Designed miniproteins, single chains, continued (5). Designs and how they scored, part 27

Each design is a single chain, and the fold is of that chain. pLDDT is the mean over its residues in the fold that is shown.

## One batch from the design tools (miniprotein)

Design m16908
Fold by ESMFold2-Fast:
Parts: sequence; structure tokens; C-alpha cells
Structure m16908 (fold): chain A 92 residues (1-92)
Amino acid sequence: SLKDELLENLERLAEIFESEGKLKAAAAVRTIAEEVAKTDDERGIRTLFATTLELLKEEYPEFAEEVQAVLAESDLARAVAGFRRVVDRIEA
């Protein structure tokens, strides 16, 4: 599901932050992932997702333009796919 794809990539992002010593950012993403897992309304998911994307722009300013494009995407499925691509590039 779309929610499962988002949760998988939030977990990947938290692990990347932990590996880089960004422990506060990792903890924030894990908290957001727990809230997403308990949320079934699209607006709530979008708010939590936007919070993650703002954090991602702060921690990786070199990806800010790509993250901003994801934030501007009105289609949630495309936004989640865009987020996955950004996480893939950070992990590489």
C-alpha cells in the first residue's frame, strides 16, 4: 500500500540518520513513522509527511530542490515515490 511504502522509506531515512550520527533527526523520523502507522486520514498523513520533508531539507540542503518538488506534489503517490528517490540518492 501507499502507507506501507511511506513507512518503509521513513524507516530507511531514520537508519541513514542514525548511521550519520544525526540521532535527534532519526528519533524525530521514528516518532513520525509511529504516528503515520496510527493515522488513516490523508490530511494527517500529508501533515506528518510534510514535517519529514522539512526536516530532510534542513539535514540535506544539497537535496533541498528535489525535496521542495516533493512538497509541491499534490498527488500523494507521486510525492511518496519522489521521497523514495531522494532517500535512494542519499543512501548511495
Scores: mean pLDDT 87

Design m16909
Fold by ESMFold2-Fast:
Structure m16909 (fold): chain A 86 residues (1-86)
Amino acid sequence: SSMESQVAQIETIYQKALDAGKITKEELLKDIDKQQKQLQARLKQLENDTSPSAQQERQAAQLVLEQLKKIREKVKKELEAEKAKK
């Protein structure tokens, strides 16, 4: 599948878990932090690899990191809204 399709799948998985009450927003933020750390470590591992496959993996990892950032921002806003009692 395309990298965009893979990125969209991540958001869908998290949203379904939140909607089903299977994970708290705080737990989701911790999971995102863990995944971002793992992806950053992988990017560092690939930094000296000049192969086309490593370049593709770097691009995919960067797109996933961007999506995780967007999900993190959304969840933080929801937590702030709950705290503010809108």
Scores: mean pLDDT 78

Design m16910
Fold by ESMFold2-Fast:
Structure m16910 (fold): chain A 94 residues (1-94)
Amino acid sequence: SVEDEVIELLEEHIERLEKATLETAREVLEEMRKDTEKMLAKAREQNADRGLITLLETYLHELEVALELPDEELMAALKGIRKGLETMVEWLRS
């Protein structure tokens, strides 16, 4: 299902964020933004649950905001995003 694919995507993103360094952070965020944008398009095309679509829209916006941050704030933002993703995965598995 689209929900299962979203869970897999978010878990993959958690792993990428755990390995991210300041030097790789922007590239990781940009790849995650593109992955999330594609998943959101797929969810919309398949008329997925509105809550799932809203979750993906909110997450995509969070990634876009993080990409605009200066280097000094970037690593703290990545840690916040990772924690948020862990919460989203728990919610979706509930």
Scores: mean pLDDT 89

Design m16911
Fold by ESMFold2-Fast:
Structure m16911 (fold): chain A 86 residues (1-86)
Amino acid sequence: LPQAVQDIQQQLQQTEQEVNLLREDLKSFTESYKELIAEQSKRSPELAKKLGVEAKSRIEKLTKDIQELEERRRNLQAELDEMLGA
């Protein structure tokens, strides 16, 4: 395969791995914060509220990062398809 095609395939694979890792991080983070907020609600409602705001902000940022990487993945796939004559 031409080097350019191989380079795009490698970038596509890396981007797909990054998307999968961030999706796992988002799921793990969401579950961990949900449990932490539930536990803190029993001890300190004020701290639980603060954690809720922090969790929402972090989830929104991770969701945006995932969307940007998914867009990059689609663009790389389109470029690869064009190079392969698809």
Scores: mean pLDDT 82

Design m16912
Fold by ESMFold2-Fast:
Structure m16912 (fold): chain A 59 residues (1-59)
Amino acid sequence: MTNNELIELILSNPELQKLLIDKYKVTPSELSGTLFYVVPSTRERVLNGLEELKKELEK
């Protein structure tokens, strides 16, 4: 699964959005917002959260 495919899946699935927020402290707006592209620390946190979520989904 690519990061773009995972982002689209998260944005279309409220349960995955909740898991991302509660467990990884990443909001859906951080995935599609300017903070993802402009703030390196936010981008690193988002990418780390996506990688961990991807591992949980690819079982």
Scores: mean pLDDT 71

Design m16913
Fold by ESMFold2-Fast:
Structure m16913 (fold): chain A 61 residues (1-61)
Amino acid sequence: MPSLEELIAELAELAKTLDEESQKEVEKRVLQIYMDYQEGKISEEEAKKRLEELIREVKEK
């Protein structure tokens, strides 16, 4: 299973293929997931799940 760092890196690469508005939205969502994890609001497993869901959304756009 990919690490949090690997999922964030994949999202950063995918975001480069999007328009500027969509890229900003992806960056905002990644930051929110990371902050929620860092603050202990969600587990590492939940953070990974949310990042994987975001990757799927981006690939479908």
Scores: mean pLDDT 80

Design m16914
Fold by ESMFold2-Fast:
Structure m16914 (fold): chain A 76 residues (1-76)
Amino acid sequence: AAALSAQIAAIISAVAAANSVTINSLSIAITDDTIFVSVTVAASAAAVAALQNDISAALNKAFPAYAINVKVSAAS
């Protein structure tokens, strides 16, 4: 599990950097067939939507055997 979690975190960090977004919090949960990702960022609504789409696409490409559930929200 440690290697998979580290790969997921690395992908998320790379996508956030590509979008020029700082991650305030990151939560990753892995079940038998599903990867759940919850990310809070200090960004505009458009940047949040772009980040969610890019993370979802990157994780679906990296882990095609898993169902991917990604939630990106703006920090209040």
Scores: mean pLDDT 81

Design m16915
Fold by ESMFold2-Fast:
Structure m16915 (fold): chain A 101 residues (1-101)
Amino acid sequence: DTVSQLLSQAQALIKQAQTAIENGDLESALDLLEQAISLLDQAIRANPNLTQEQKNQIRQLYQQIADLAMEILSRSEDLSIILRAIGIRLRAIGRILDLEL
């Protein structure tokens, strides 16, 4: 279904972001994480009645995004990269909290 496809795409982007971080390509990693958040946001909007399993999977993916944003933050002294990473982390954590309601 549409939700499953969006989640699979988000997982692939998160994996690509992790590889980009390992290669030192922090700007590409940030772009990939922002795309992953967009796909997860679309999955939530596509189905107002998400199952508990779907909510748990989406929460886990937002957590992975937040964790990778923290890793980018630890690897960069560039203010623009730092601010983008903080923004991504805060958005991901905010979405996790929203799913608890």
Scores: mean pLDDT 89

Design m16916
Fold by ESMFold2-Fast:
Structure m16916 (fold): chain A 73 residues (1-73)
Amino acid sequence: MSKVEILREQGERILEQLRKDGYSEKTLEEVRAVIERQIAEAERNPDRPLYIMLMRLMAEVTEVYLREEIEKR
């Protein structure tokens, strides 16, 4: 029923995992912003399939934390 609730739950799981893995607060804040943006996009486009919404969320989140991984010494 609520695609937004599923996206929020997935986002919270991602944030918890990244926090456990020791990512910086800046990266966690950027990931949180991505989650909120994707939720807003889902609310604007309710007819979009859930799997597309989840793939978009995962793609943008991955870009954010991989930047920190590349910058780590």
Scores: mean pLDDT 83

Design m16917
Fold by ESMFold2-Fast:
Structure m16917 (fold): chain A 116 residues (1-116)
Amino acid sequence: GIEELIENILKAAEEKDVESLEYYVRKLVDYLKKQGVPDSEIIETLLRIRMEIFKIKKIKVAPLTDEDKAYLLSNGIDPTGLDASAADVVDTYLEKGLEAMVEKLIEGMSEVIGLK
């Protein structure tokens, strides 16, 4: 299920396993798409997973501005617990689509776990 896929992503991040991280993120996105989950909810799910990775790695994050929060809400995303970089992820989605956004998130998460 979804919970097991998320657990596998977080474990891969802790173990610095980029190949498993990429595999399970793609598998999660494919699973959610097949279930008819809206893109906004997929994006929110991935942003929350990235926040858990930031916590594991003790990354210092910038808080969302009120403008960023309004922007996320206007695109169907709950800004609660997200950081300022979430707006850039939504920008990528709007310009280039879901697949391009997922690839950029995987690249960013891989860099954060220190295996790039």
Scores: mean pLDDT 87

Design m16918
Fold by ESMFold2-Fast:
Structure m16918 (fold): chain A 70 residues (1-70)
Amino acid sequence: LPSLSDQQLKEIIASTEEAIRQLDAEIAALRAQAAANPARRAELDHRIVVLTTAKSILQAALDMYRKALE
């Protein structure tokens, strides 16, 4: 449970949303590369899994901060 002011929470939410947008763009680029290069699909799929996991962690943190707002 975060013990932060509403202003601090809003700033953290904005930063986290930006980080998620950047991860979405990177995942989309890797998926396009995997589609174009079947021989490298397994390697690229592993990288996509890592980034998708990171996104899930950030999404959970974002949800927690949003719930902390009144």
Scores: mean pLDDT 82

Design m16919
Fold by ESMFold2-Fast:
Order: structure tokens, then sequence, then C-alpha cells
Structure m16919 (fold): chain A 69 residues (1-69)
């Protein structure tokens, strides 16, 4: 699952979608679902010009942990 998400992020970046745009889309999605901790981290990545695909993958892992609570 996490490796599949990583490949999707890498594919999106290869298609010209910025890491910041991916983070913003995911942040809005998680906020709409009440995952406020994950959403906050993703919005911080969306505002960070040095954010990497790995940073988005780590935020995704934290979102999965938040859903298990």
Amino acid sequence: MIEGFRKNVESAVAMGISVQTIAEILGVHYRSRGLDEAAKELFELAANPQATPDDVVEAFKKALEEEKK
C-alpha cells in the first residue's frame, strides 16, 4: 500500500504536478474527513518549496496511523 502510494506520487511529479500541489490536494481531502493532524502536516508541506515526494509519503503514513485511532 505505501509503496503503491509512493509510485503514484512519483508518477504525478514526473507528469509535471508539483509536490506542493499533491500535498495541498491531500490536505483538503484529509481535512474534509476530519483527519486534522494529517491535513495540517500536508498543508505545511504545500507551503514548503523544498518539500520532497518522501515528505508526502511520510505524511500519508501518519494519516493511516491517525485513521487507526
Scores: mean pLDDT 80

Design m16920
Fold by ESMFold2-Fast:
Structure m16920 (fold): chain A 63 residues (1-63)
Amino acid sequence: SAKEKIIDELVKKLLETNLSMPVSKLKDMAREIAKKMGVSLSDGEIDELILEAGTKAGLELFK
C-alpha cells in the first residue's frame, strides 16, 4: 500500500541518518511520496506514519 511504501522510505532515511533526520523533513518526504503515488493524506495520517516509522527504525537499531 502507499502507506507501507511511505513508512519503508522514512525508516530507510532514519536508519541512514542514525535517527537525526528532523521531523519537518520526514513530513515533507511523506507528503512528496504520497503525491507521487496519487494519494491524499491528512496531517494526522502523516503524523501517524512518522510515529510508526520512528518506532520501527528505533527497534531496528536494537538488532
Scores: mean pLDDT 81

Design m16921
Fold by ESMFold2-Fast:
Structure m16921 (fold): chain A 66 residues (1-66)
Amino acid sequence: SDFFFAQGVGFLRNGDFQRSIDFFNQAISIDPNNWRSWRHLGQAHQRLGDFDTSQRFFDQSRQLQS
C-alpha cells in the first residue's frame, strides 16, 4: 500500500488525476484504514470536478481518524 500511495501522490502532483485515483484505489484495497489514501482520493476527485464523490471520501478519511 505504501508503494501505491506514493505513486498516487506523484501522479496527483503531476496533474494526472485519473492515474492518481487508480493508485489510491489500489492502496485502499490493501489498507482500507489508511486515512491518507482516502483524503488524497478525495482531492483527486475534487480536481476532476466530482465534488459529491470527493466529499464522501473526505468524510471517510475524517471518520478513520476518530
Scores: mean pLDDT 87

Design m16922
Fold by ESMFold2-Fast:
Structure m16922 (fold): chain A 63 residues (1-63)
Amino acid sequence: DAAVEQVLEALRKTHGLSDEEIEQARQVGLAASPTRDPSSGVPERMIAAGLEAGRIIAERSEP
């Protein structure tokens, strides 16, 4: 949601991630929410999305 989108938008702008890479990171982030309460799960999803995007960036930097 909003927090995940905010992180992904920043990463897209900073690291030039494609729509496909952003969508992959978003899916991983949303799936990583550890709580059943949507409100309290938001920070964890944001962190997970950022970590996955970072992993994608790192993999792209491995020629």
Scores: mean pLDDT 68

Design m16923
Fold by ESMFold2-Fast:
Structure m16923 (fold): chain A 98 residues (1-98)
Amino acid sequence: DEEVKEKIKKAADSMVAAVKAAADAGDARYALTAVEFGTREIKELASQLKDKELSEKIKELAEEMLRRATEAIRAGDLAGAAAIVEESKARIYELLEE
């Protein structure tokens, strides 16, 4: 489903942009909100994929991203959180392009 894949890519792009903006501002609360919202949006969109194996892989990746990014934010490492969501976006893109 090309339309759903494009929506997932846009959701990941928007999340990365928001987390980077939060990191630049030193806003841990905004960073956490951006990761939580982005993760929820990606998982909801993944549920619309007809490929159930791909859906589960993306959901698992989103859950891992949420855990790692939340740990970084709680440690005061907003740059690390930005790096984690950017790495996760790259992995999502790879899964969607296979």
Scores: mean pLDDT 89

Design m16924
Fold by ESMFold2-Fast:
Order: sequence, then structure tokens, then C-alpha cells
Structure m16924 (fold): chain A 92 residues (1-92)
Amino acid sequence: MVSSLSTTLDYTTSDGKTVTIKVTATLNGKKLTVKVENLGESSKPLTVTVTVTTDKGTYTVTLTVAPGSSTSATIELDEESKITGISVTASE
């Protein structure tokens, strides 16, 4: 079964721009894909740390996302799980 959860984080960059970081976690069987989008008019790449909570455990990925771009990571889980939450932090 495919499960998906998304969240957003507003971040003010060092160049004084507010960007929206959109995170989508999608789980298809044991395959967890975390997509991070850096949406806004900033010139700054962001380092985004995403913690995905499932009913079987937690998984953390750190991605560097260029301005106006998206990056994804895929993790194979030990057990078939359901996404229960997402936590997001960002830095430059």
C-alpha cells in the first residue's frame, strides 16, 4: 500500500528572503522516498534534515537543496510500515 505525508517549513535565508521548504514522504511497500523542494526567490542552497516517523521506527535524511530546485532520497526500510509524522529543520 502506498502512503504519503507532506509538510512545509518557512525559512528566512541570510539574503533576507523567505522560502517555503516542501517535504513529501512517500512509502511504497518498504521503499521510503523523501522529496525536498526549496521554493522561493532566495539564491541560497539549504541543508534540510527530515525525520520521518513510522509505526515501526524513525528515519532521518539530510539533503542539500539548491534554490528553486528539488532533491530526493530513497531508503529501504526493514519492515513494511506506515508514515505517522514528519519533522523538518533547515540551515545554510
Scores: mean pLDDT 80

Design m16925
Fold by ESMFold2-Fast:
Structure m16925 (fold): chain A 114 residues (1-114)
Amino acid sequence: MEPEEFAVGTEAPGVLDGVSEEELRQRAIELAKELAKKHGYAIGMVLGRRDGRVTAVGVLADKEGNIIGEVTASAEGDADRAVREVMRKLVEIAKEKGLISDETAERLLAEIDA
């Protein structure tokens, strides 16, 4: 069986002020499920800022709405570092579970590190 395309999405403007980690998690789940319906597998990522900290929550979902992986990372003022950490770990989970090819994982990780 051939997997469908893998997609990534982030909410604009990208950072939500004063939102709890649970609210970020729910938004990431909804985004991942919406994208996965179109692409087969998807990562949805949402960023929140609270008390000077940026938290990134990423969720990997399939087209049926199953949650395959979830990663949270936080950094003081450094949204890019938190995003990169979450994306790297979710791509590694997708590769480990055989949802994406080694070639696709290598491409996505290279884009994260660029």
Scores: mean pLDDT 74

Design m16926
Fold by ESMFold2-Fast:
Structure m16926 (fold): chain A 88 residues (1-88)
Amino acid sequence: LMEEAKEKYEKAKELGKEAEELKKKGDEKGALEKYKEAAKLMAEALKAYIEAQGKETGDEELAAKKLAELEKILEETLKALEKELEKA
């Protein structure tokens, strides 16, 4: 889980850089798709990290509750990001 979280996080950072490059070139559609992929990967990395933390500390119920809250925030953030990028 920890290794998987790190791998997804690194991948998300790379996609974010590609999105920024596309945005600079005026490829808004390409940039938006890369941003969405990066955000999804980042959310998966965060989820894996929280699950690993719960296992390590033995407080799995607290970790699960934090994960649910974070998933809700990430869903709202992704929707807002998509709307903002379409507008821009």
Scores: mean pLDDT 71

Design m16927
Fold by ESMFold2-Fast:
Structure m16927 (fold): chain A 66 residues (1-66)
Amino acid sequence: SMEKALEAFEQRAKEIREKAKKDGNEAVLIMVELMEARVKNDREKMLAYSKKLGEKLYEAVENALG
């Protein structure tokens, strides 16, 4: 069951990444890379993408409030 779940996750992540690249959606690209890094326990990528995502989310909240 865990192996099947991992295979399904990798396939979905790959498809989402391809579509996000085609659409130029940087936020979705960062999100999917962060999720994949967490699943693979890639600490360097988790730190890098978490910081980048946090900055984009902060700006989005500021724009919504202002």
Scores: mean pLDDT 79

Design m16928
Fold by ESMFold2-Fast:
Structure m16928 (fold): chain A 63 residues (1-63)
Amino acid sequence: MKVVVVVADLSDEAIAELAEKAKELFGADEVEVIRAPSLEEAKRLALRLLLEQGIPVAALAGQ
């Protein structure tokens, strides 16, 4: 099962930590990280992937 994590403006180290935690939280075999230009765009991309592909998606959105 595939999980996608959409992030904006994070370091490679932070992205690696998030990928590992997403794998644990969702019990996924594979994790894909997508970098977006902004948090708002990251949220939109995450929703689109979830709706179109039916895969679990996490987006970093504070608030």
Scores: mean pLDDT 68

Design m16929
Fold by ESMFold2-Fast:
Structure m16929 (fold): chain A 85 residues (1-85)
Amino acid sequence: SIDDMIQQIQDKIRQIQDMARQSGNSTIISSANNVITIGQISVQRGRQRASQGDFDSAMRFYQNAIDIVDSGIDRINDMIRQVQR
């Protein structure tokens, strides 16, 4: 459901924020903020489509936001591993 997708996005954004904060690294924090911003833009586009009754397009934008934050988590994890080595 759309509610499940929104919850998933919110949980993943929180995960990215926590990872960035714990890293204490300004480059990682900046990268995390960029991922969150791009994800939130996709969410906003989804909300705009849903408000117009276009739930099919809304779901595609929410899925795109999930893909963005999932890819972001992988990237931030890789950056953290690099600075901890």
Scores: mean pLDDT 88

Design m16930
Fold by ESMFold2-Fast:
Structure m16930 (fold): chain A 88 residues (1-88)
Amino acid sequence: GEEERKRREEARRRIQEVRDSVKESVLRHSEKLGLPQEKVDEILEKLDKARDEALEVLDRHGPEAGLRKMSELVTKIMSEYSKEVNKK
């Protein structure tokens, strides 16, 4: 129905906004800490793949599934990023 379409469009927008927000945060924080560009690029690539996967899940399984997938993938990526930042 129309409500389902609206929810899918809103979820797509939210997934993209989350990706953009996290990317900006990673770029700013990485610049401040002087992280190697190779590590920054790896995290950004994982973030883009997470967005693409979440959007595919949204298309196949609905807006709640897509948003949940995005949340799970972003949490994992940020955990990996935090580990890299705190590496001695």
Scores: mean pLDDT 84

Design m16931
Fold by ESMFold2-Fast:
Structure m16931 (fold): chain A 85 residues (1-85)
Amino acid sequence: PLTKLTPEQLAEIKAQFEKELAETRAYLSTLSSEELREIARELAEVLGREDVLERVEAAPSKEEQVEIILEAIRELVEETVAKGL
């Protein structure tokens, strides 16, 4: 069934995913830089990606920290889908 997506259905799924990402971005934007670093540390441990924590700590703004975390979340979702949901 997953292989039967039409281009129009794919566009609708992408629009929904974009809304979910916007909601996640809004939530992360309410957090402090310290809380964002803690989330990055947890993601680095779960994904085995020390680079994520280093990038968040090196980020000059909270907005960049949020973007780095969102990228890591997207990679986690992609890995989960690849493992066969």
Scores: mean pLDDT 74

Design m16932
Fold by ESMFold2-Fast:
Structure m16932 (fold): chain A 71 residues (1-71)
Amino acid sequence: ASAEERERLRELALETWKLGYEAAEKNPDDARARQLASEAARLYSRVDEIEDVEAATRRLEELRKQLEEAR
């Protein structure tokens, strides 16, 4: 993947992590939102090691969907 594609993936992972954190703050009893945010944070930390940027992007989209279900 190109440097531009990796930077976009990093940005998406960071935004997904922020969404998960905000969802957890809105409903502190929802452990699922924190778990999903943690997974997004792990993807963010490993962006430079991710070989399949497209698969990682699809995973972030799934995390966002699950965050909406956790509300």
Scores: mean pLDDT 77

Design m16933
Fold by ESMFold2-Fast:
Structure m16933 (fold): chain A 83 residues (1-83)
Amino acid sequence: MADVLVGIGEAGRAMAEILKEKGLPVIHASGAEDALPVLARAGLKAGVISDTEEQADKAIEAARKAGMRVHRVTSKEDAEKAI
């Protein structure tokens, strides 16, 4: 199972709503580099919302640098299955 879920647009919004309802942290891609190492150390799963592919790619790199397993969310159904 992935430690970080990264979504863009509609898929990202669906993922964020599901994670928030489950009490899991959701961050924006702009904060991912600072937040993900802290979450990794705490053993917490997180979602990262991105508005662009560039933001998503940076979030994926930040998660990998933190030693976290990353899954890119492509749809609402994918988000529900991954969480």
Scores: mean pLDDT 81

Design m16934
Fold by ESMFold2-Fast:
Structure m16934 (fold): chain A 100 residues (1-100)
Amino acid sequence: MHQRDEEEAQTLFEQLQAELARDPSLRPELAEMLRELSELLVEMIEQQLPSEEILEKLKERFIRLLREIGLPEELLKAVESASAEAIFGFYQRLLREFAS
């Protein structure tokens, strides 16, 4: 992964952890979102979609689900401005957090 993408992924993860600390009720909503994203990722891999298309579709679904949860506009704008690779890194960090 590119260094910039790793830094963006870490920044997004830290911002989301701060929101979870302020509103613990978001934790079950995020767990459900991660389940939906994981199912989408598996489906796209099974359909043998190009990697670039997989990352783009994952980012689009991620943004939509974060809006549905009601996260702050500042975080949503940060996610929208991030690369698809940074969003995938953010997704991987969230999976590790919720697997604990």
Scores: mean pLDDT 81

Design m16935
Fold by ESMFold2-Fast:
Structure m16935 (fold): chain A 78 residues (1-78)
Amino acid sequence: SMEAREAAAKVMREELEKLGVPEEHIEKAERIILESEDIGEGITKAGVYLILKEGVPPEKASEIAKKALEVAKELGGI
């Protein structure tokens, strides 16, 4: 569902903005979610990208990914 993808991407954006992640990397994380075949895979790949490229702590990246997954599941995207 496009609605579930957009909602997951929005949740990830909002959490990353709170952490002060640069816009360029937020846009990349959103694109990974929106362009992945599977929403859950997209969220996981975006989380890994943030850890490797922005140095987001794995525990924090996991918390953000969990929030995005919960929203996607609520909307039937997973």
Scores: mean pLDDT 83

Design m16936
Fold by ESMFold2-Fast:
Structure m16936 (fold): chain A 117 residues (1-117)
Amino acid sequence: EKLKEWIEKQVRRIAEQILAEADRWAAKHFSPERQARFREVLREFLEKFIEKATEILLDYVNGKITKEQAIERLKKEAERIVDELAKKHNLTPEEVEMLRAAAESFIKLLEFYLLDI
């Protein structure tokens, strides 16, 4: 319980960094209306991904999977969620590319802060 709660808190902290970076990217490429829409979709992505990432990282910490397996599962879950949200919200190719870039950055930060301890 305490370990899962701690991992989730770290994952959520990283998610806030990803949201801030994505806001900067969107501000350069999208209208204010498209920025607001993208931010809403990104927040939905982050909530779904935080849940799955926490489960995967807990399995890693408990010795059930290797670091390489954790990274592979994180990438597969991220792609699945991106594809789901792209269909649900009828995202443009540019919005899908930005969402994938945000997901990739999130996984790199998770690797740096939580898998390379």
Scores: mean pLDDT 84

Design m16937
Fold by ESMFold2-Fast:
Structure m16937 (fold): chain A 86 residues (1-86)
Amino acid sequence: SMREEILALAREAGRSGDQALFEEAGDLLAEHGDRAEVEEALRAALGAAAGLDPERHSIEELRVRAAERAGVPREEAEADVAAARA
């Protein structure tokens, strides 16, 4: 199902820090997904990858930290997240 596919992409994006997977999840979310469910799954996956409490940090903060842990420099991670917010 589309929801299962979106959740799988969101979890993989959170685990890997892959920006292309975040964009794919976002596109599917915009068309078909339960936004709250996908966002919660992504936040939980990012929290695990970042080593942070997903309840206490924004998705943007979790994305930056997950990317840093995956080997992306902080400045690059922050720029990528800022571009996604534009």
Scores: mean pLDDT 68

Design m16938
Fold by ESMFold2-Fast:
Structure m16938 (fold): chain A 81 residues (1-81)
Amino acid sequence: VDNLRKIILDMIRRNEREIRRLREEAIRLNNSEAIELLDQAEELLRQAQRYLEQGDYDSAFDKVLQASALISQARSLLLKA
C-alpha cells in the first residue's frame, strides 16, 4: 500500500465531507459567497483526484491544500452569519 496515496485520498474524503456539511449550512443561510468558495474547493478536489490517478502526488497534495484554504474561508463566512 502506498502510504502517501492513502493519506491524500483520506484528505480528499475528509474535505468532501466538510464541503457537504458547509454547503447545507450555506444554502440555509442563503450565503452565495460561501457556496461559490465551496464549489471551487470541490473542483480543486476533483483536480487532486486526477493528479493522484496520474501518480503526480505533489500536484495532488497542492490541490488538496488549496481546497482546504477555500473551505476555511467558507467556514469563516458562515461563522460571521
Scores: mean pLDDT 87

Design m16939
Fold by ESMFold2-Fast:
Structure m16939 (fold): chain A 81 residues (1-81)
Amino acid sequence: PVKMPTEEERKKIIENIEKLKAEIESLNADKALVDAFNKAAEELIEALKNNSSPEEIKKKYDALLAAYQAVLDQVAARKAA
């Protein structure tokens, strides 16, 4: 009843999330921001594996992007100081 990402699309998204997790850990950001990003990543991966609705996947993806941006903003602020 709901159009889901293809298996190939899901695999690529999961691979990209794993790459982002590695990049985030390498940035030495605050543990709280890294934990928030990892939680959002886990929730998105779970939504993809559970064939959640496109709306649910989008919400999890938007949450992941927000957490990712928060880490980048902190790292940029530290380098600018």
Scores: mean pLDDT 77

Design m16940
Fold by ESMFold2-Fast:
Structure m16940 (fold): chain A 92 residues (1-92)
Amino acid sequence: SRIGEGIKALADALASIPGVSREQGLEFAAALFGTILGLSPDGVLPWAKEVAEALKEFGEDGERALKILADSVRKHSTAPDRDEAVKAIEEA
């Protein structure tokens, strides 16, 4: 997905900086995307699933990033499918 490609590109770019781990790069990417998804009033579930699937591909390196994504969506989203989106991320 376009969103998944964007997350990978951002995380890889951040992890290329000296002192930034792959896990930290993924955490920053997750926080940013969670906040952006929170700006949508209509629904976030399909995009939340795409972001979670992209983070899941990193295995253990993405585990904390998935938790950060769920927390960001929970805090920032007012969409009617917010709770379903959070659950989908946590089940990833």
Scores: mean pLDDT 78

Design m16941
Fold by ESMFold2-Fast:
Structure m16941 (fold): chain A 94 residues (1-94)
Amino acid sequence: SMEELEKRFEKVIEELEELIEERKDFSEETKEAIRQFIGEAKQLFENTKDPEKREKIIEVLEETVEKLKKAESDEEVLKILEEAAKKLAEINHS
């Protein structure tokens, strides 16, 4: 349902925001990159009406959270965000 997708989206955004607060090893520049990514993801989700595309967006974000939790360097974080942004762009253009 639409409400279920919205709740899943809110949860994954909260997890991304928690990573910014919890990961003291991430540089401020890396945290800003995550904040920018969150803003772009929110805009994409708001502008996407198709439930299948919305679910794919959530799946990319959920995968991104799990990868970011395991990231050991700022460079790994930036590569994870770059790959996630690429996947989101492919969903938007499909």
Scores: mean pLDDT 88

